Designed miniproteins, single chains, continued (2). Designs and how they scored, part 99

Each design is a single chain, and the fold is of that chain. pLDDT is the mean over its residues in the fold that is shown.

## One batch from the design tools (miniprotein)

Design m7431
Fold by ESMFold2-Fast:
Structure m7431 (fold): chain A 72 residues (1-72)
Amino acid sequence: AREAARAQIDARAAALARVDPEVGEAFRRTALQILDLVEAGRLDEAAALEAAFLAEHGERLRAAVAALRAAA
């Protein structure tokens, strides 16, 4: 499960980085930190980190996802 989750995060981050490398790398770092927090049972900290990431990068992430959908 942990290997599969990390592989999926890496694959999603690589796809995002094709459109916006900064957002792709920020997503990868944050998603891996969230995964580690969830596995440690630190769910409130995981939720706070997700909210902070979306506040800082959410619009760029949304734009990158829209661009990937248009390219597919």
Scores: mean pLDDT 82

Design m7432
Fold by ESMFold2-Fast:
Structure m7432 (fold): chain A 85 residues (1-85)
Amino acid sequence: MEELSEEERERVREVLTRGIEIAIRLREELGIELATPFRKEDWLEQLEKALDGEAPKENVLRLAEDAERVIAAAKEGPEAVIALA
């Protein structure tokens, strides 16, 4: 099983951090609760395990992809975010 490079770890951390910030904002400002795995709590738990090497690289990259989907939906507006939930 291949470990994440330093660059890949930084990218995953940045993307997930942005996704978490957006998920918090959606809940607090719009009352939108995203479905699992897009919830802040799920991402924080999975991020810790993934960066510690407890998860396969493929799973870590999938988490980053999920976070990128939330970021993209948030740019389009609340309707796009609701479609993810």
Scores: mean pLDDT 70

Design m7433
Fold by ESMFold2-Fast:
Structure m7433 (fold): chain A 74 residues (1-74)
Amino acid sequence: SEELTVIKNVKKVYDPDGKEIPLENGKRLGELAKKAGIPTDLDGRSGTDLVDVELEDGTVIKNVLASKAIPELP
């Protein structure tokens, strides 16, 4: 899909190894992971760019496509 998904009230995001991805408004999670030095497959090259998103209320959304997701901070 060419569409980007906005995820609201994002507190933290974790890569598949449990490493935290630094958050920034207006950038895709895959771009933020790349900026943080996390493996390039999180930018959508291999199609295995899944991350876990923790919301401010403590809810965890698993298996989010990092290349297509944009975090919106509280």
Scores: mean pLDDT 73

Design m7434
Fold by ESMFold2-Fast:
Structure m7434 (fold): chain A 94 residues (1-94)
Amino acid sequence: PPPLPVLSAEELRAKRDALLAYLEENNASAREVTTLLTTEFLDLGRMYPELREEFEAAARELIALEQAGASKEELIATYTRRFDALLARMEALQ
């Protein structure tokens, strides 16, 4: 596949906000939330290879929480916390 484009911090925030809005509007299940948010973290790891291990760790945390029976609200909260921390690091690398 072609290399993924690198997004600005503003584009990353907009994409996050759109994804979270989609999940709320479509009443996504905990499994669907985990699948979509995990895919997003793995894609970000491909765009920011210096942070790949951190994105993969964040993805694994979401999978482990879903397997432990976490609510979709807990999954979204965990995703948001991890995304914000990693976004600050991505901004510092630009």
Scores: mean pLDDT 81

Design m7435
Fold by ESMFold2-Fast:
Structure m7435 (fold): chain A 90 residues (1-90)
Amino acid sequence: MGENTPESLLEVARKTLDDAREIAESLKNPHAAGTIVGFAAVNAELAGIMSGDPKVLEEARKMVEEMLESMPKEVREIALEQRKRFRSML
C-alpha cells in the first residue's frame, strides 16, 4: 500500500531508467537499445510531471541526462531522436 507521493514517483522514474539501462546494455542492436532508452526517458519525465513537484521533475530530468551520458554515442543519439518523437506525440 503506497500513496502516490512525489518520492514514490521519483523511485518509479529511477527504476524505469535502471531497467532500461540494463536491457540496453544487453542488446547488440544500437537502434533497439536507443529506442528503449528513449521510451524510458519519456516515461521518467512523465513520472516527474505527474508528481506535481518541480523539484522531483528536475531530479527525474537529471537522472535521464545521467543515463543518456552513460550510453555509447550511437545509442544516445538514437535515444535523443526517439525522445523528441515521443514528446511531440504527447
Scores: mean pLDDT 79

Design m7436
Fold by ESMFold2-Fast:
Structure m7436 (fold): chain A 94 residues (1-94)
Amino acid sequence: MEEEIDRLTEELIKAAKDNAPVEKISELVSKLIRASETATDEQQVRIIVALAEASKLSKNDLARAIIELGHGVLLATLRSQGKLDVVEEVRRRL
């Protein structure tokens, strides 16, 4: 799982920076959301931080919107689970 999260986050950041097709961005965001379901708190922080970084690097408005939606969904999920300390850790790394 660690290697998969590292690979997916690196691929997403590179795809956003290189202005990859929206379909590729959407695929990577979906895979990261799925990976987050079984991720540790530390892994969830890294996924959400990577989504925020990819959003900042994205030159395509639709790609940015997809990344921001994924970021928002994951933060809302953490808040609904009462993991406010994990949400604060994300904020500290941004």
Scores: mean pLDDT 86

Design m7437
Fold by ESMFold2-Fast:
Structure m7437 (fold): chain A 68 residues (1-68)
Amino acid sequence: MPTEKEIEDVVERIVTHVARRYNLSDEQREQFRKELLDFAKSTTFNSMLELESAVGRRAGELVQQYQS
């Protein structure tokens, strides 16, 4: 199962990518990070693939709020 460190690393990778791609403000970036970390830490994952799939899907939902 992924460790908390692995969860945090996956979330930070996605947050960094999204923030740069969509030009998020510092406040939007921190809110996005918090939302993804809260989601990722609320669930037990059996593999890194499950973690990456779930977090990626959630990030896609959340990023729509920052698109015009």
Scores: mean pLDDT 79

Design m7438
Fold by ESMFold2-Fast:
Structure m7438 (fold): chain A 69 residues (1-69)
Amino acid sequence: SMEELELRKLLLTTVKGSTQYTIERLQQKAAAETNPAKKQAILAQIQLNQEQIRLLEDEIARLNKQIAS
């Protein structure tokens, strides 16, 4: 139903917001990190979280098309 699609979109949007906040915190941590190996590990975590944002955005876009139909 339309109601279920809107609720699913809201939940995914909330998860995206939390993931974006995590990325911002990791970026601050990476900027302050002086150990090269630890910095590389944080940057890898940022990349994984950025990929999660992409997947969430793809699903939100799919839901938006279904809602518009």
Scores: mean pLDDT 90

Design m7439
Fold by ESMFold2-Fast:
Structure m7439 (fold): chain A 86 residues (1-86)
Amino acid sequence: SAEEHIARFIAALEELAAKYLKSPESREALAAFIEALRSGDAAAAEEALEKFLEAFLKENKDNPLAEKIAESIRNAFEQIKPYLEP
């Protein structure tokens, strides 16, 4: 179901946040993205994703895995996007 796919993606994002997000700015950006995902608004979720990834990459600029993690998040979002309202 859509709810199960979205919930699973959010759980993965929260686990990622525990490892890589330390600043209030990046945590707030993630919270906004999760809220947008729960709202089911695809356009709002895409905007929030861009802001979240910008904050994530800024905080993790010295981490050689940061770009790969960001790409994985984008790819996972594309898989979830069909379960959101257009």
Scores: mean pLDDT 84

Design m7440
Fold by ESMFold2-Fast:
Structure m7440 (fold): chain A 68 residues (1-68)
Amino acid sequence: SLEEKIQEEIDEAIEALRTSTDPAVIDGAVATLMLYGNEETKKRLEELLKESTDPRVKAAIQRALDAL
């Protein structure tokens, strides 16, 4: 379903923010989260922000949160 496809995109974007060091991948993940993100996504991003140690990734997560 469309809902399952959107959830997959959100899950992949959050995983990219967790694991990637590629700026293009990180920016793509932020764009996806801004487009499809919801209240549950916001909670997951708040948790990821606490776990992240890379200032660039933290800034990317904050950009996504500010758009939600």
Scores: mean pLDDT 85

Design m7441
Fold by ESMFold2-Fast:
Structure m7441 (fold): chain A 88 residues (1-88)
Amino acid sequence: MEKIKEGLEAEIEATLYEMGGFIAEKNGDNEKAIEYYKRAIELYEKAIELYKEAMETADEKTKKQLEHMIKSLEEMIKDLKERIKKLE
């Protein structure tokens, strides 16, 4: 439970940085957008690690839910990395 809560908190913080990056990108501030997207990636990666640790002690139903969450975050990280490459 504790690790899932910490993971959710990291995911929420990552989403706020992702939104900040999107706003900066729309304003033509590519340098700031890259900085925010990099911070979002770091926090999404932290959430993945916390969810992976939670899986070690979770029941089968919770494990499946965490697997789906991890997969979604991995796709988001991939998309953000591609966005950064386009802005460089």
Scores: mean pLDDT 88

Design m7442
Fold by ESMFold2-Fast:
Structure m7442 (fold): chain A 95 residues (1-95)
Amino acid sequence: SAWAALEEAARALADALVADGLMTEEEGREFADALVRYVRALAAGDEKAVAESEKRLQELQKRIEERKAALGLEYSQAAQDAAARLHAAGAAVLA
């Protein structure tokens, strides 16, 4: 299903970011869950849930940027490819 593809894409992106050293495994799980919640909230028109999940995603993204700066790390091709798949999967469920 389109929702199963979204969940798989979110986990794949989280796994790639963990492999890149940009997230812990715990943060990766939280990130994947927050991404799926964000898209579900958008589909439902739940403005409060959108704001809550967006805030959590912004907090996790800030940690990624801090680790990139501190450790001289960059996004891998795997992370970039996973992000593109996630974008496509999100667009499909919101169509």
Scores: mean pLDDT 89

Design m7443
Fold by ESMFold2-Fast:
Structure m7443 (fold): chain A 74 residues (1-74)
Amino acid sequence: MLSLRERVEKVFEELAKEFPESVSEEEKENIRRSTLEIMESLARDEGLSDDQVVHLARSLLERIIAELKEDEAK
């Protein structure tokens, strides 16, 4: 079975192609790292299921990507 970390990283990989081309590799790595840290903290402290944490990770990343796309369109 995939670990929680591997599932969150898989969501990031699926959404990585949705990032605007203007977003640097350094910025993408910072977003990936911050998302993993937040999700691991939520799983530990809040006792959320892996499925709940993965769903939250996807929602957070989709919002970040949407905001970055709006900034590029300006």
Scores: mean pLDDT 78

Design m7444
Fold by ESMFold2-Fast:
Structure m7444 (fold): chain A 84 residues (1-84)
Amino acid sequence: MDNIKKSFDTMTKDQKAFGVQVFVGVYQIYMSVNPGSVSDDFKKKIYSDVKKMMQKIISSTTDPFTIKQGNKMLDTVQKQIDSL
């Protein structure tokens, strides 16, 4: 929806990176408590999509903090993909 897009476009690079980190964290919790409701293939797809989104955010910023946190999140997401 336009409202979500406008909100996202007005976020700082730090807020965007933080938002993706929260999103990944929530999905990790969901998958941990509902393993029987989500297939490993679906988990790989979600983590792959999050990885692509994080890479795009990192490439669009020059902020060292956002780059550092984004790379840490990419490592976490890759570890989750590799564990499936």
Scores: mean pLDDT 65

Design m7445
Fold by ESMFold2-Fast:
Structure m7445 (fold): chain A 80 residues (1-80)
Amino acid sequence: SADEEVRRLVREVDDLLAETVARLERGELSPEEVEERAEEMLKLLDEAIAVSTDPEVRAQLETRRETVEVVRESLLEALA
């Protein structure tokens, strides 16, 4: 179902984010890795938005997408 697919994709984003944060805390995250991981998260969220049939769920996914972009910019600034 579309709901199950959205949940799976969101789970993949959450797992990738958690792993990225863990790597950042170890001082092992490069600017290139931040960009690559953010692009992967955005791709997964775009896929979730595309399969979502609920406008409210879609709006929540779009908000999450915006959050990923803001976090990417903040991390790139912090690593500069």
Scores: mean pLDDT 84

Design m7446
Fold by ESMFold2-Fast:
Structure m7446 (fold): chain A 85 residues (1-85)
Amino acid sequence: SRQDALDKINEIREETIRRLQELGIPETVARLIVSLIVQGRVDLAKDLARQTADDLGLSEETKEEILKIIEETAKRIKEIRKEEE
């Protein structure tokens, strides 16, 4: 159902915000990144994540991990939306 899809997307949103925070992204920026992903603006989410990581001096390995999380999250949300017909 549409409600089940929305509930799953909300769980993924919360999980992704926590994962980004664990890698050093501030909560406010993590929320914005996840909102961009949900809106389908994945390239903007990646650009914001790269800029934030650079501004904070995060390692290249951490930056790569953040980008993989963004790509994984976008794929999961897209798959859920397809299953709802």
Scores: mean pLDDT 86

Design m7447
Fold by ESMFold2-Fast:
Structure m7447 (fold): chain A 100 residues (1-100)
Amino acid sequence: AASAALLEEIRARHPEVVELLERLYAASRAGDEAAVREAIEALVALGRERGWLTPERLEEMRELAKREGLELSELELELAAVLRPVAEEWAALAEEYHAL
């Protein structure tokens, strides 16, 4: 399936992001709020190291949240900013695989 191949490609490009997202998902499913927070903080720290967490990107996320009527915490805005580049790469890869 195309989605499985896409996940493998994203895992190859951003293995630590995928591992942290898998931990976040597992913690969320288990109702472990402490583990959810730890996974989010680790993703935000990784995004900061990669230069994905910029003031401009955070302002974009704040504007999007306001437009959609969503009241997000600073940590949730930082998570959204960090995940956007990975989501953009996923979308680009999906388009390439559908063009074949």
Scores: mean pLDDT 75

Design m7448
Fold by ESMFold2-Fast:
Structure m7448 (fold): chain A 95 residues (1-95)
Amino acid sequence: DEAEALKEEGLKAVGRLQELESGILSGTLPLTDEVREELGRAKIAAGEALRALTEKGLLKTDVPKEELLKAAEALIAEGEALLAEVAARRQQELA
């Protein structure tokens, strides 16, 4: 089921992001380039899931669609920026 799969994907993406952010904040996860890369991917995945769920009307929320889409785009942009920073550093280290 597409709707069920999308909701499951969204919950997994948000859960991963929360776990990474909590781990970094608590010091359980060292803020390495690998962790930053996973954080970037998690932000993109969470943002894409939020956008898709919002567009398909699958979220039970009082937050306006416009605000949810804006939040989704912000998460994607933040994730892309983190991945670009990590990629630049890795290219420098591999060269």
Scores: mean pLDDT 81

Design m7449
Fold by ESMFold2-Fast:
Structure m7449 (fold): chain A 72 residues (1-72)
Amino acid sequence: MASVELLEKEDPELARRLQLAIASVDRATLTPLIAEVKRRFGEAAARTIVRELADLVGDPAARAAAEEALSL
């Protein structure tokens, strides 16, 4: 399965920036990072990775921001 672990292996800096943007609910940073993941790994993989990261953060506000950014 596409996962945070796979992203961390392929691009640890992108994984770190994405995790921090989700945790801080930073929409300005989150939107372009998700777009980059979609371009590199595909939309389905990006959806799985972003949702997995939001689950790790455990904040409903972070989850909501992640879902909105995925729908753009």
Scores: mean pLDDT 79

Design m7450
Fold by ESMFold2-Fast:
Structure m7450 (fold): chain A 57 residues (1-57)
Amino acid sequence: SDELVAELNALAKANRDKSNEERAKAIAELARTYGLPEVPADEDSTRAGVRVYLEVS
């Protein structure tokens, strides 16, 4: 959804200066809030998940 895409993008920008681990956790928590179980906590997998959401939204 556009709402989820906008939230993920804003979260990524807000946490850009944080560690990759903390940024990945923040993105995973946002995905959990939106009920997206396919977004794992792992950094690489989280990045792949975000890209998928951007493509399908």
Scores: mean pLDDT 58

Design m7451
Fold by ESMFold2-Fast:
Parts: C-alpha cells; structure tokens; sequence
Structure m7451 (fold): chain A 90 residues (1-90)
C-alpha cells in the first residue's frame, strides 16, 4: 500500500504540472521533488519538517520580487535541493 500511495501521489503531481503547462523537464523535476517531499513527510522528524517549512517560507519571501514563472521555477529547484538535504540526513 505505501508504494501504491507514493505512485498515486507522484502521478497526481505529474498531472497537475502538465495541466499547469510545465515543460517535460519541469514536470520531471516536480515529480522528483514530490518524491523527496513524500520521504520527508513519512520519515522526517517534526523538527526537520518545521525547519524545512521555515526555510521554504523565507525563500518564498525573497522570490516575491521575481516574475511568477521565474519564482515558481526557482522555488521548485530550492524545494528539490533542500528536501534532498533532509532526506540525506535520514
């Protein structure tokens, strides 16, 4: 069941990204990022989740000066990088 739940979550992200008009490369990054976030949500401590959330919130405020498209792209790259760091610490 856990693997099926993961696969369904990743498919939902893929469909959402495609519906949002992202490129194939951006869809792949979004799905990969969702996989990392799934690992964080299922394996990370509450402290690790809170730290990641705080870091993402601070980054979102810095990205408000960019265009919506650039902010979304850079935000996805940052979420991917930082979620990967959390997963590496598990």
Amino acid sequence: MLEELRERALESVREGARAAGLSDEEIELAVETAGLLFEVLTRASEEQKAALTARLRAAAEELEGLSEEEAERRGLELVHRWAAEVVASL
Scores: mean pLDDT 78

Design m7452
Fold by ESMFold2-Fast:
Structure m7452 (fold): chain A 78 residues (1-78)
Amino acid sequence: SLTLEQGLKIYEFEKENPDLPDEERALKYLAIIFGISVEEVKKRLEDEKNKKFKNPTGFVESMIKYFLKLKELDEKRK
């Protein structure tokens, strides 16, 4: 689950890196959420993909969608 603090960190990172592709941004979001490196996120996603997640894209897309909602709420509040 994503906390408001994690959502704000992701929002700030996106502001610093506005030109990142969605896929790279999603990996960074997961890295922030899990508190690990992007490379470790990629490795863990591959492991989960092989074991349980047949479509890691769906997982990443869900994270992006959740982040966008947090960003919208943050912008409305500030």
Scores: mean pLDDT 64

Design m7453
Fold by ESMFold2-Fast:
Structure m7453 (fold): chain A 98 residues (1-98)
Amino acid sequence: ASTAETQALAAKRDEVAKRGLEILDKVFDEKGLSEEQREAGRELVLSAAGARPDMTDEEIERLAKAAASLTPEQIREWGRRVRSREAVDEVLAEAEAK
């Protein structure tokens, strides 16, 4: 029983992570961002997807657009913060306020 729930959650994380990386790459390509910013952004999206696998494409796009205005170090700081559902919600709220 627990194994099936773990697999379902892992599948949801993988799905959100894949869509999140596609959205991030599109936004970062449109903005002409550096490879360092792209690497930091991918880590941010992967961490956020792991902590909150129910994120919408709109939330990911908002996060990516806000991150595109940050330095690689600031993006990495956000990536370190997004370790829980509450932390992801806080970072998304900061992204919405920009």
Scores: mean pLDDT 79

Design m7454
Fold by ESMFold2-Fast:
Structure m7454 (fold): chain A 73 residues (1-73)
Amino acid sequence: DYRLEKAIEEAKNVIKKLQEAMDRARALGRDELVQRLEEVINKLKEAIENKDYDGIVKAIREGMELIAEVDAL
């Protein structure tokens, strides 16, 4: 399924960005934000493992919102 394969590749890129955002949030002492970022990374990994297209799309959206929140710090 090409649609699922594309979503998985996008999800992997978002996980990398979330990990970078988590490092920044940790450096700034934003522990609550670090926890939220870790939760979304785990949701993305689980959705990828389960090949859950809708779950991947939802978690990407959540992750992008958190990345924007960290970038605004």
Scores: mean pLDDT 88

Design m7455
Fold by ESMFold2-Fast:
Structure m7455 (fold): chain A 80 residues (1-80)
Amino acid sequence: GSIKEKIKELIEKVEAGEVTPEELIETLKEILKEPDLPKEVALRLIALILRIIGELLLGKELSREELLEELKKILEELEK
């Protein structure tokens, strides 16, 4: 599937509460390996991965609403 399809599927899983932070990080890492990934999208994905890791290390969880907002911004960049 396309990078857009992977991000859309990830958004749906996050909205359904069907993804752990660890699974989310692994999915984002796989998307980063995709050829032809726009630089702006790659930087947003890296920043999101680092934020999730930081929150986990601090014993916090990233807000689902904030996570969905960032994933939707990434999807918007891919649709331009």
Scores: mean pLDDT 80

Design m7456
Fold by ESMFold2-Fast:
Structure m7456 (fold): chain A 77 residues (1-77)
Amino acid sequence: AERVAELTLEASKTGDEKLAEESRELWEEISKDPEKLRETLKAGARLGAEALKEEGASEAEAEEALERGLAQIEAAL
């Protein structure tokens, strides 16, 4: 699940068509399993928080963004 979120983020950053295709296929498979979908979305939220830190956000700001993202996922699923 975490690997799918990582591949999607990397494909977005690099523009690699093969990585984009692999991430699409994995998302399609994961979408068939609600538990895997939930875990993949949570992994994506964690990666997003790490990306914010790379952009210069504080640890507190990244943690708040992560908690907000996780709460939205739990509310939607």
Scores: mean pLDDT 72

Design m7457
Fold by ESMFold2-Fast:
Structure m7457 (fold): chain A 99 residues (1-99)
Amino acid sequence: GALALAVAGIVAGLAGLKTGSGALARAGGRLALEAAKLALRRATNREAVALATAAALAGAGAVFLGEKAEKTGDKKLAIEGGKEAVQAGVLALAAALAA
């Protein structure tokens, strides 16, 4: 469910951070986005909706930065993408728990 996808997004994001891999940053962002979508479908309160929306935006940012890092070979963009993927996963986890 949403919890497993959020945790997977965090793990992939951390791996992207550690290795400077744009592909892992993109994968982490994608997993966090899927977690955010599942959390949003089950959200029954304003806090859960806000957290899921923030998670989706951060996850989209992670995907963008990861793709840019893959195109340019810029490890700094991969590291920033990994950070965004971790943030997105944490927000998605919080959204799933708040729902």
Scores: mean pLDDT 86

Design m7458
Fold by ESMFold2-Fast:
Structure m7458 (fold): chain A 76 residues (1-76)
Amino acid sequence: SAITQEADRVLSQARQQLAAARTIEEINAIFDQTSTQLDALAAQSKDIKDLMYIGAIEVTLAATAHALKRQLEKES
């Protein structure tokens, strides 16, 4: 699906940005921007498989952002 391919692109960009992030504020900004992009993709689809795939990506990104914020809190 074109939507799942675009969701994979969004995920890859978010992962690169999160890897470069140095503050909790940067991580939150990246997550908020990425969630907005994923919501826009979900709004374009009526296929439950696309929606489930986007949801799985969002859960994965939330877990990654949480882990990175916990790591930065230890380094503060």
Scores: mean pLDDT 85

Design m7459
Fold by ESMFold2-Fast:
Structure m7459 (fold): chain A 87 residues (1-87)
Amino acid sequence: GNDEMIKLLERAKERIQRKIKELEERIKKGEASEEDKKLLKELQDFAKELDQAIQEVREGKLSVTQAVGLILRAIGLILDAEELLNR
């Protein structure tokens, strides 16, 4: 149901926010590359998109297919962040 989709999107957002924090800490330490800064911007923009999607689920305006697509995009971005943070 909508409640379960909201929980999945909220968990995706929580994981994205953790990667944002890790990249922000790297930038603050002066250890960040231009790739780190670009990925941080992409993660920040996607976190805003997830907030909008959660609201659209609450309003009955987002389909299950659209929600699943966002979760898959979140997984891809998290994997990209993990690969970059492990360099």
Scores: mean pLDDT 86

Design m7460
Fold by ESMFold2-Fast:
Structure m7460 (fold): chain A 100 residues (1-100)
Amino acid sequence: SNIEEVNLKYLEYLQKIIDANEYIDLEEFKKFLKELYRSDPRFKDASEEQIERLVENSIKLMLKLGLLERDKEDPSKIKLSEKGIEHVKRSIKLQEERRA
């Protein structure tokens, strides 16, 4: 399904971030989340403003929950925290088990 395809792309992107173990541009992450929301059938009729708000709220929530960390030297850069990495790995494992 389209939802499953969107979830796979998201998890693949997050796995690449984990494997790199480096800071990425916040704007590139926002771009990816925007594409994810636009591809999700649940948000097919959402306006550009609504998608932007969803992206901003998702990032704020992930930062608040400690899943993402800002680079102390450059606040335009983010990475997954150890907690965020564990969360993503668990999500990937659940997705793999669902496919089996």
Scores: mean pLDDT 73

Design m7461
Fold by ESMFold2-Fast:
Structure m7461 (fold): chain A 64 residues (1-64)
Amino acid sequence: SELDKKAVELATLANQLYFEGKLDEAQEFLDELQRIMAQLEAGKISEQEATEKLNELIEKAKEF
């Protein structure tokens, strides 16, 4: 699904930040990813809202 693709993309970008020595930034992106997925699983946000939030984080991660 698009959601799964975006989650994998964000996790990949966060891992790249770890290899660049940007440990705090990498951990923050992973924490936000976990938060979004937890909210989706709890039914607090829709899959569309989760995808939009992941897209925003992916854009942010690419700017690093």
Scores: mean pLDDT 87

Design m7462
Fold by ESMFold2-Fast:
Structure m7462 (fold): chain A 56 residues (1-56)
Amino acid sequence: SMSLIRELAEKAGVSVSKLTHGLRAALSSEVIRRALVHDTGLSEEEVERAIEGIKE
C-alpha cells in the first residue's frame, strides 16, 4: 500500500498531488470509499491514511 497512491495516479494519468486532492473530495462519496475498500482489501481507515499520504 506504500505505493498505492502513485499506482492510482499513474493509472488515472494524473499527478499524485492532484489525485490525493481529488480522492479527499471523493471520500464524501460512499461509493468511492466502498470501491477502494473492496478493490484493495483495506479498511476504510486505511484508505483514508493512504489518501493523506501519511507515509509519503
Scores: mean pLDDT 65

Design m7463
Fold by ESMFold2-Fast:
Structure m7463 (fold): chain A 68 residues (1-68)
Amino acid sequence: SLEEEIDRGIALIALAVGRLTDPENAEKYQAAIDAVAAGNYREAAELARSVDTPLAQKAAEILERVAA
């Protein structure tokens, strides 16, 4: 649905900003972005949850809702 597309877009923006601003976790942000691109929303949510930053946690929350 359009709402799911918007949620995916917001999550991707959050992950992309996280990747740019937190180089220590860049590989995990990239893995989460790749999982979203592949349609693996549950895996993407788990990857984002593993990063203890506000942007990653917000992306995880959104992706968990998309995966449900």
Scores: mean pLDDT 86

Design m7464
Fold by ESMFold2-Fast:
Structure m7464 (fold): chain A 79 residues (1-79)
Amino acid sequence: TQSSQNQAYQQGTNLALQYQNSSPSDVYNQVTSLMSGLSLDQIQAFGDGAGSVMASKNNSLLGAVTDAVNDQLQQVLSS
């Protein structure tokens, strides 16, 4: 059985591969949407996965991933 964090990491990498040629706003919206309902540890793992792909494939989109992860972490901590 894979940990939920490993699954979230794979979801992040898969999203980033799909959206590596998209706009920053599209990346932000898709990352935020897919992180909805994840725990803090899963949000971190998702962000690590998506960020790793964006850093290698399209570094200009890395900021959108980082912003979406930070916003989602703050929302979970405030809920």
Scores: mean pLDDT 83

Design m7465
Fold by ESMFold2-Fast:
Structure m7465 (fold): chain A 104 residues (1-104)
Amino acid sequence: SIEELLKKIEELVKQAEKAVLANDIDSFIAIAKEIIKLLEEIKKKFKDNPNVVKAAQDAIKELEDLINFLKENPDAPQLLLQLRFLSVSGSIQVTIRLVKKYLE
């Protein structure tokens, strides 16, 4: 169900935050890739809702950009990861809120 999909994304975001706080880059990348898969599923389920598709695509792009940044900059300061994750988390939350409005 869509509600189960949103709940799984919210739990993965919490796991990603824990990985960020632990500076566990490998775990963060693995979790981020799983979030991308679920956001792609949201895009498919909401293909007729351009605002949801755009929000999900923006969140996917931010996650992909962050994954690529971390692969290219393995010694990046933890603070940069934390700041970039806050932005990504915000984009994911926008997507979740838009989807929830369609369930009301």
Scores: mean pLDDT 89

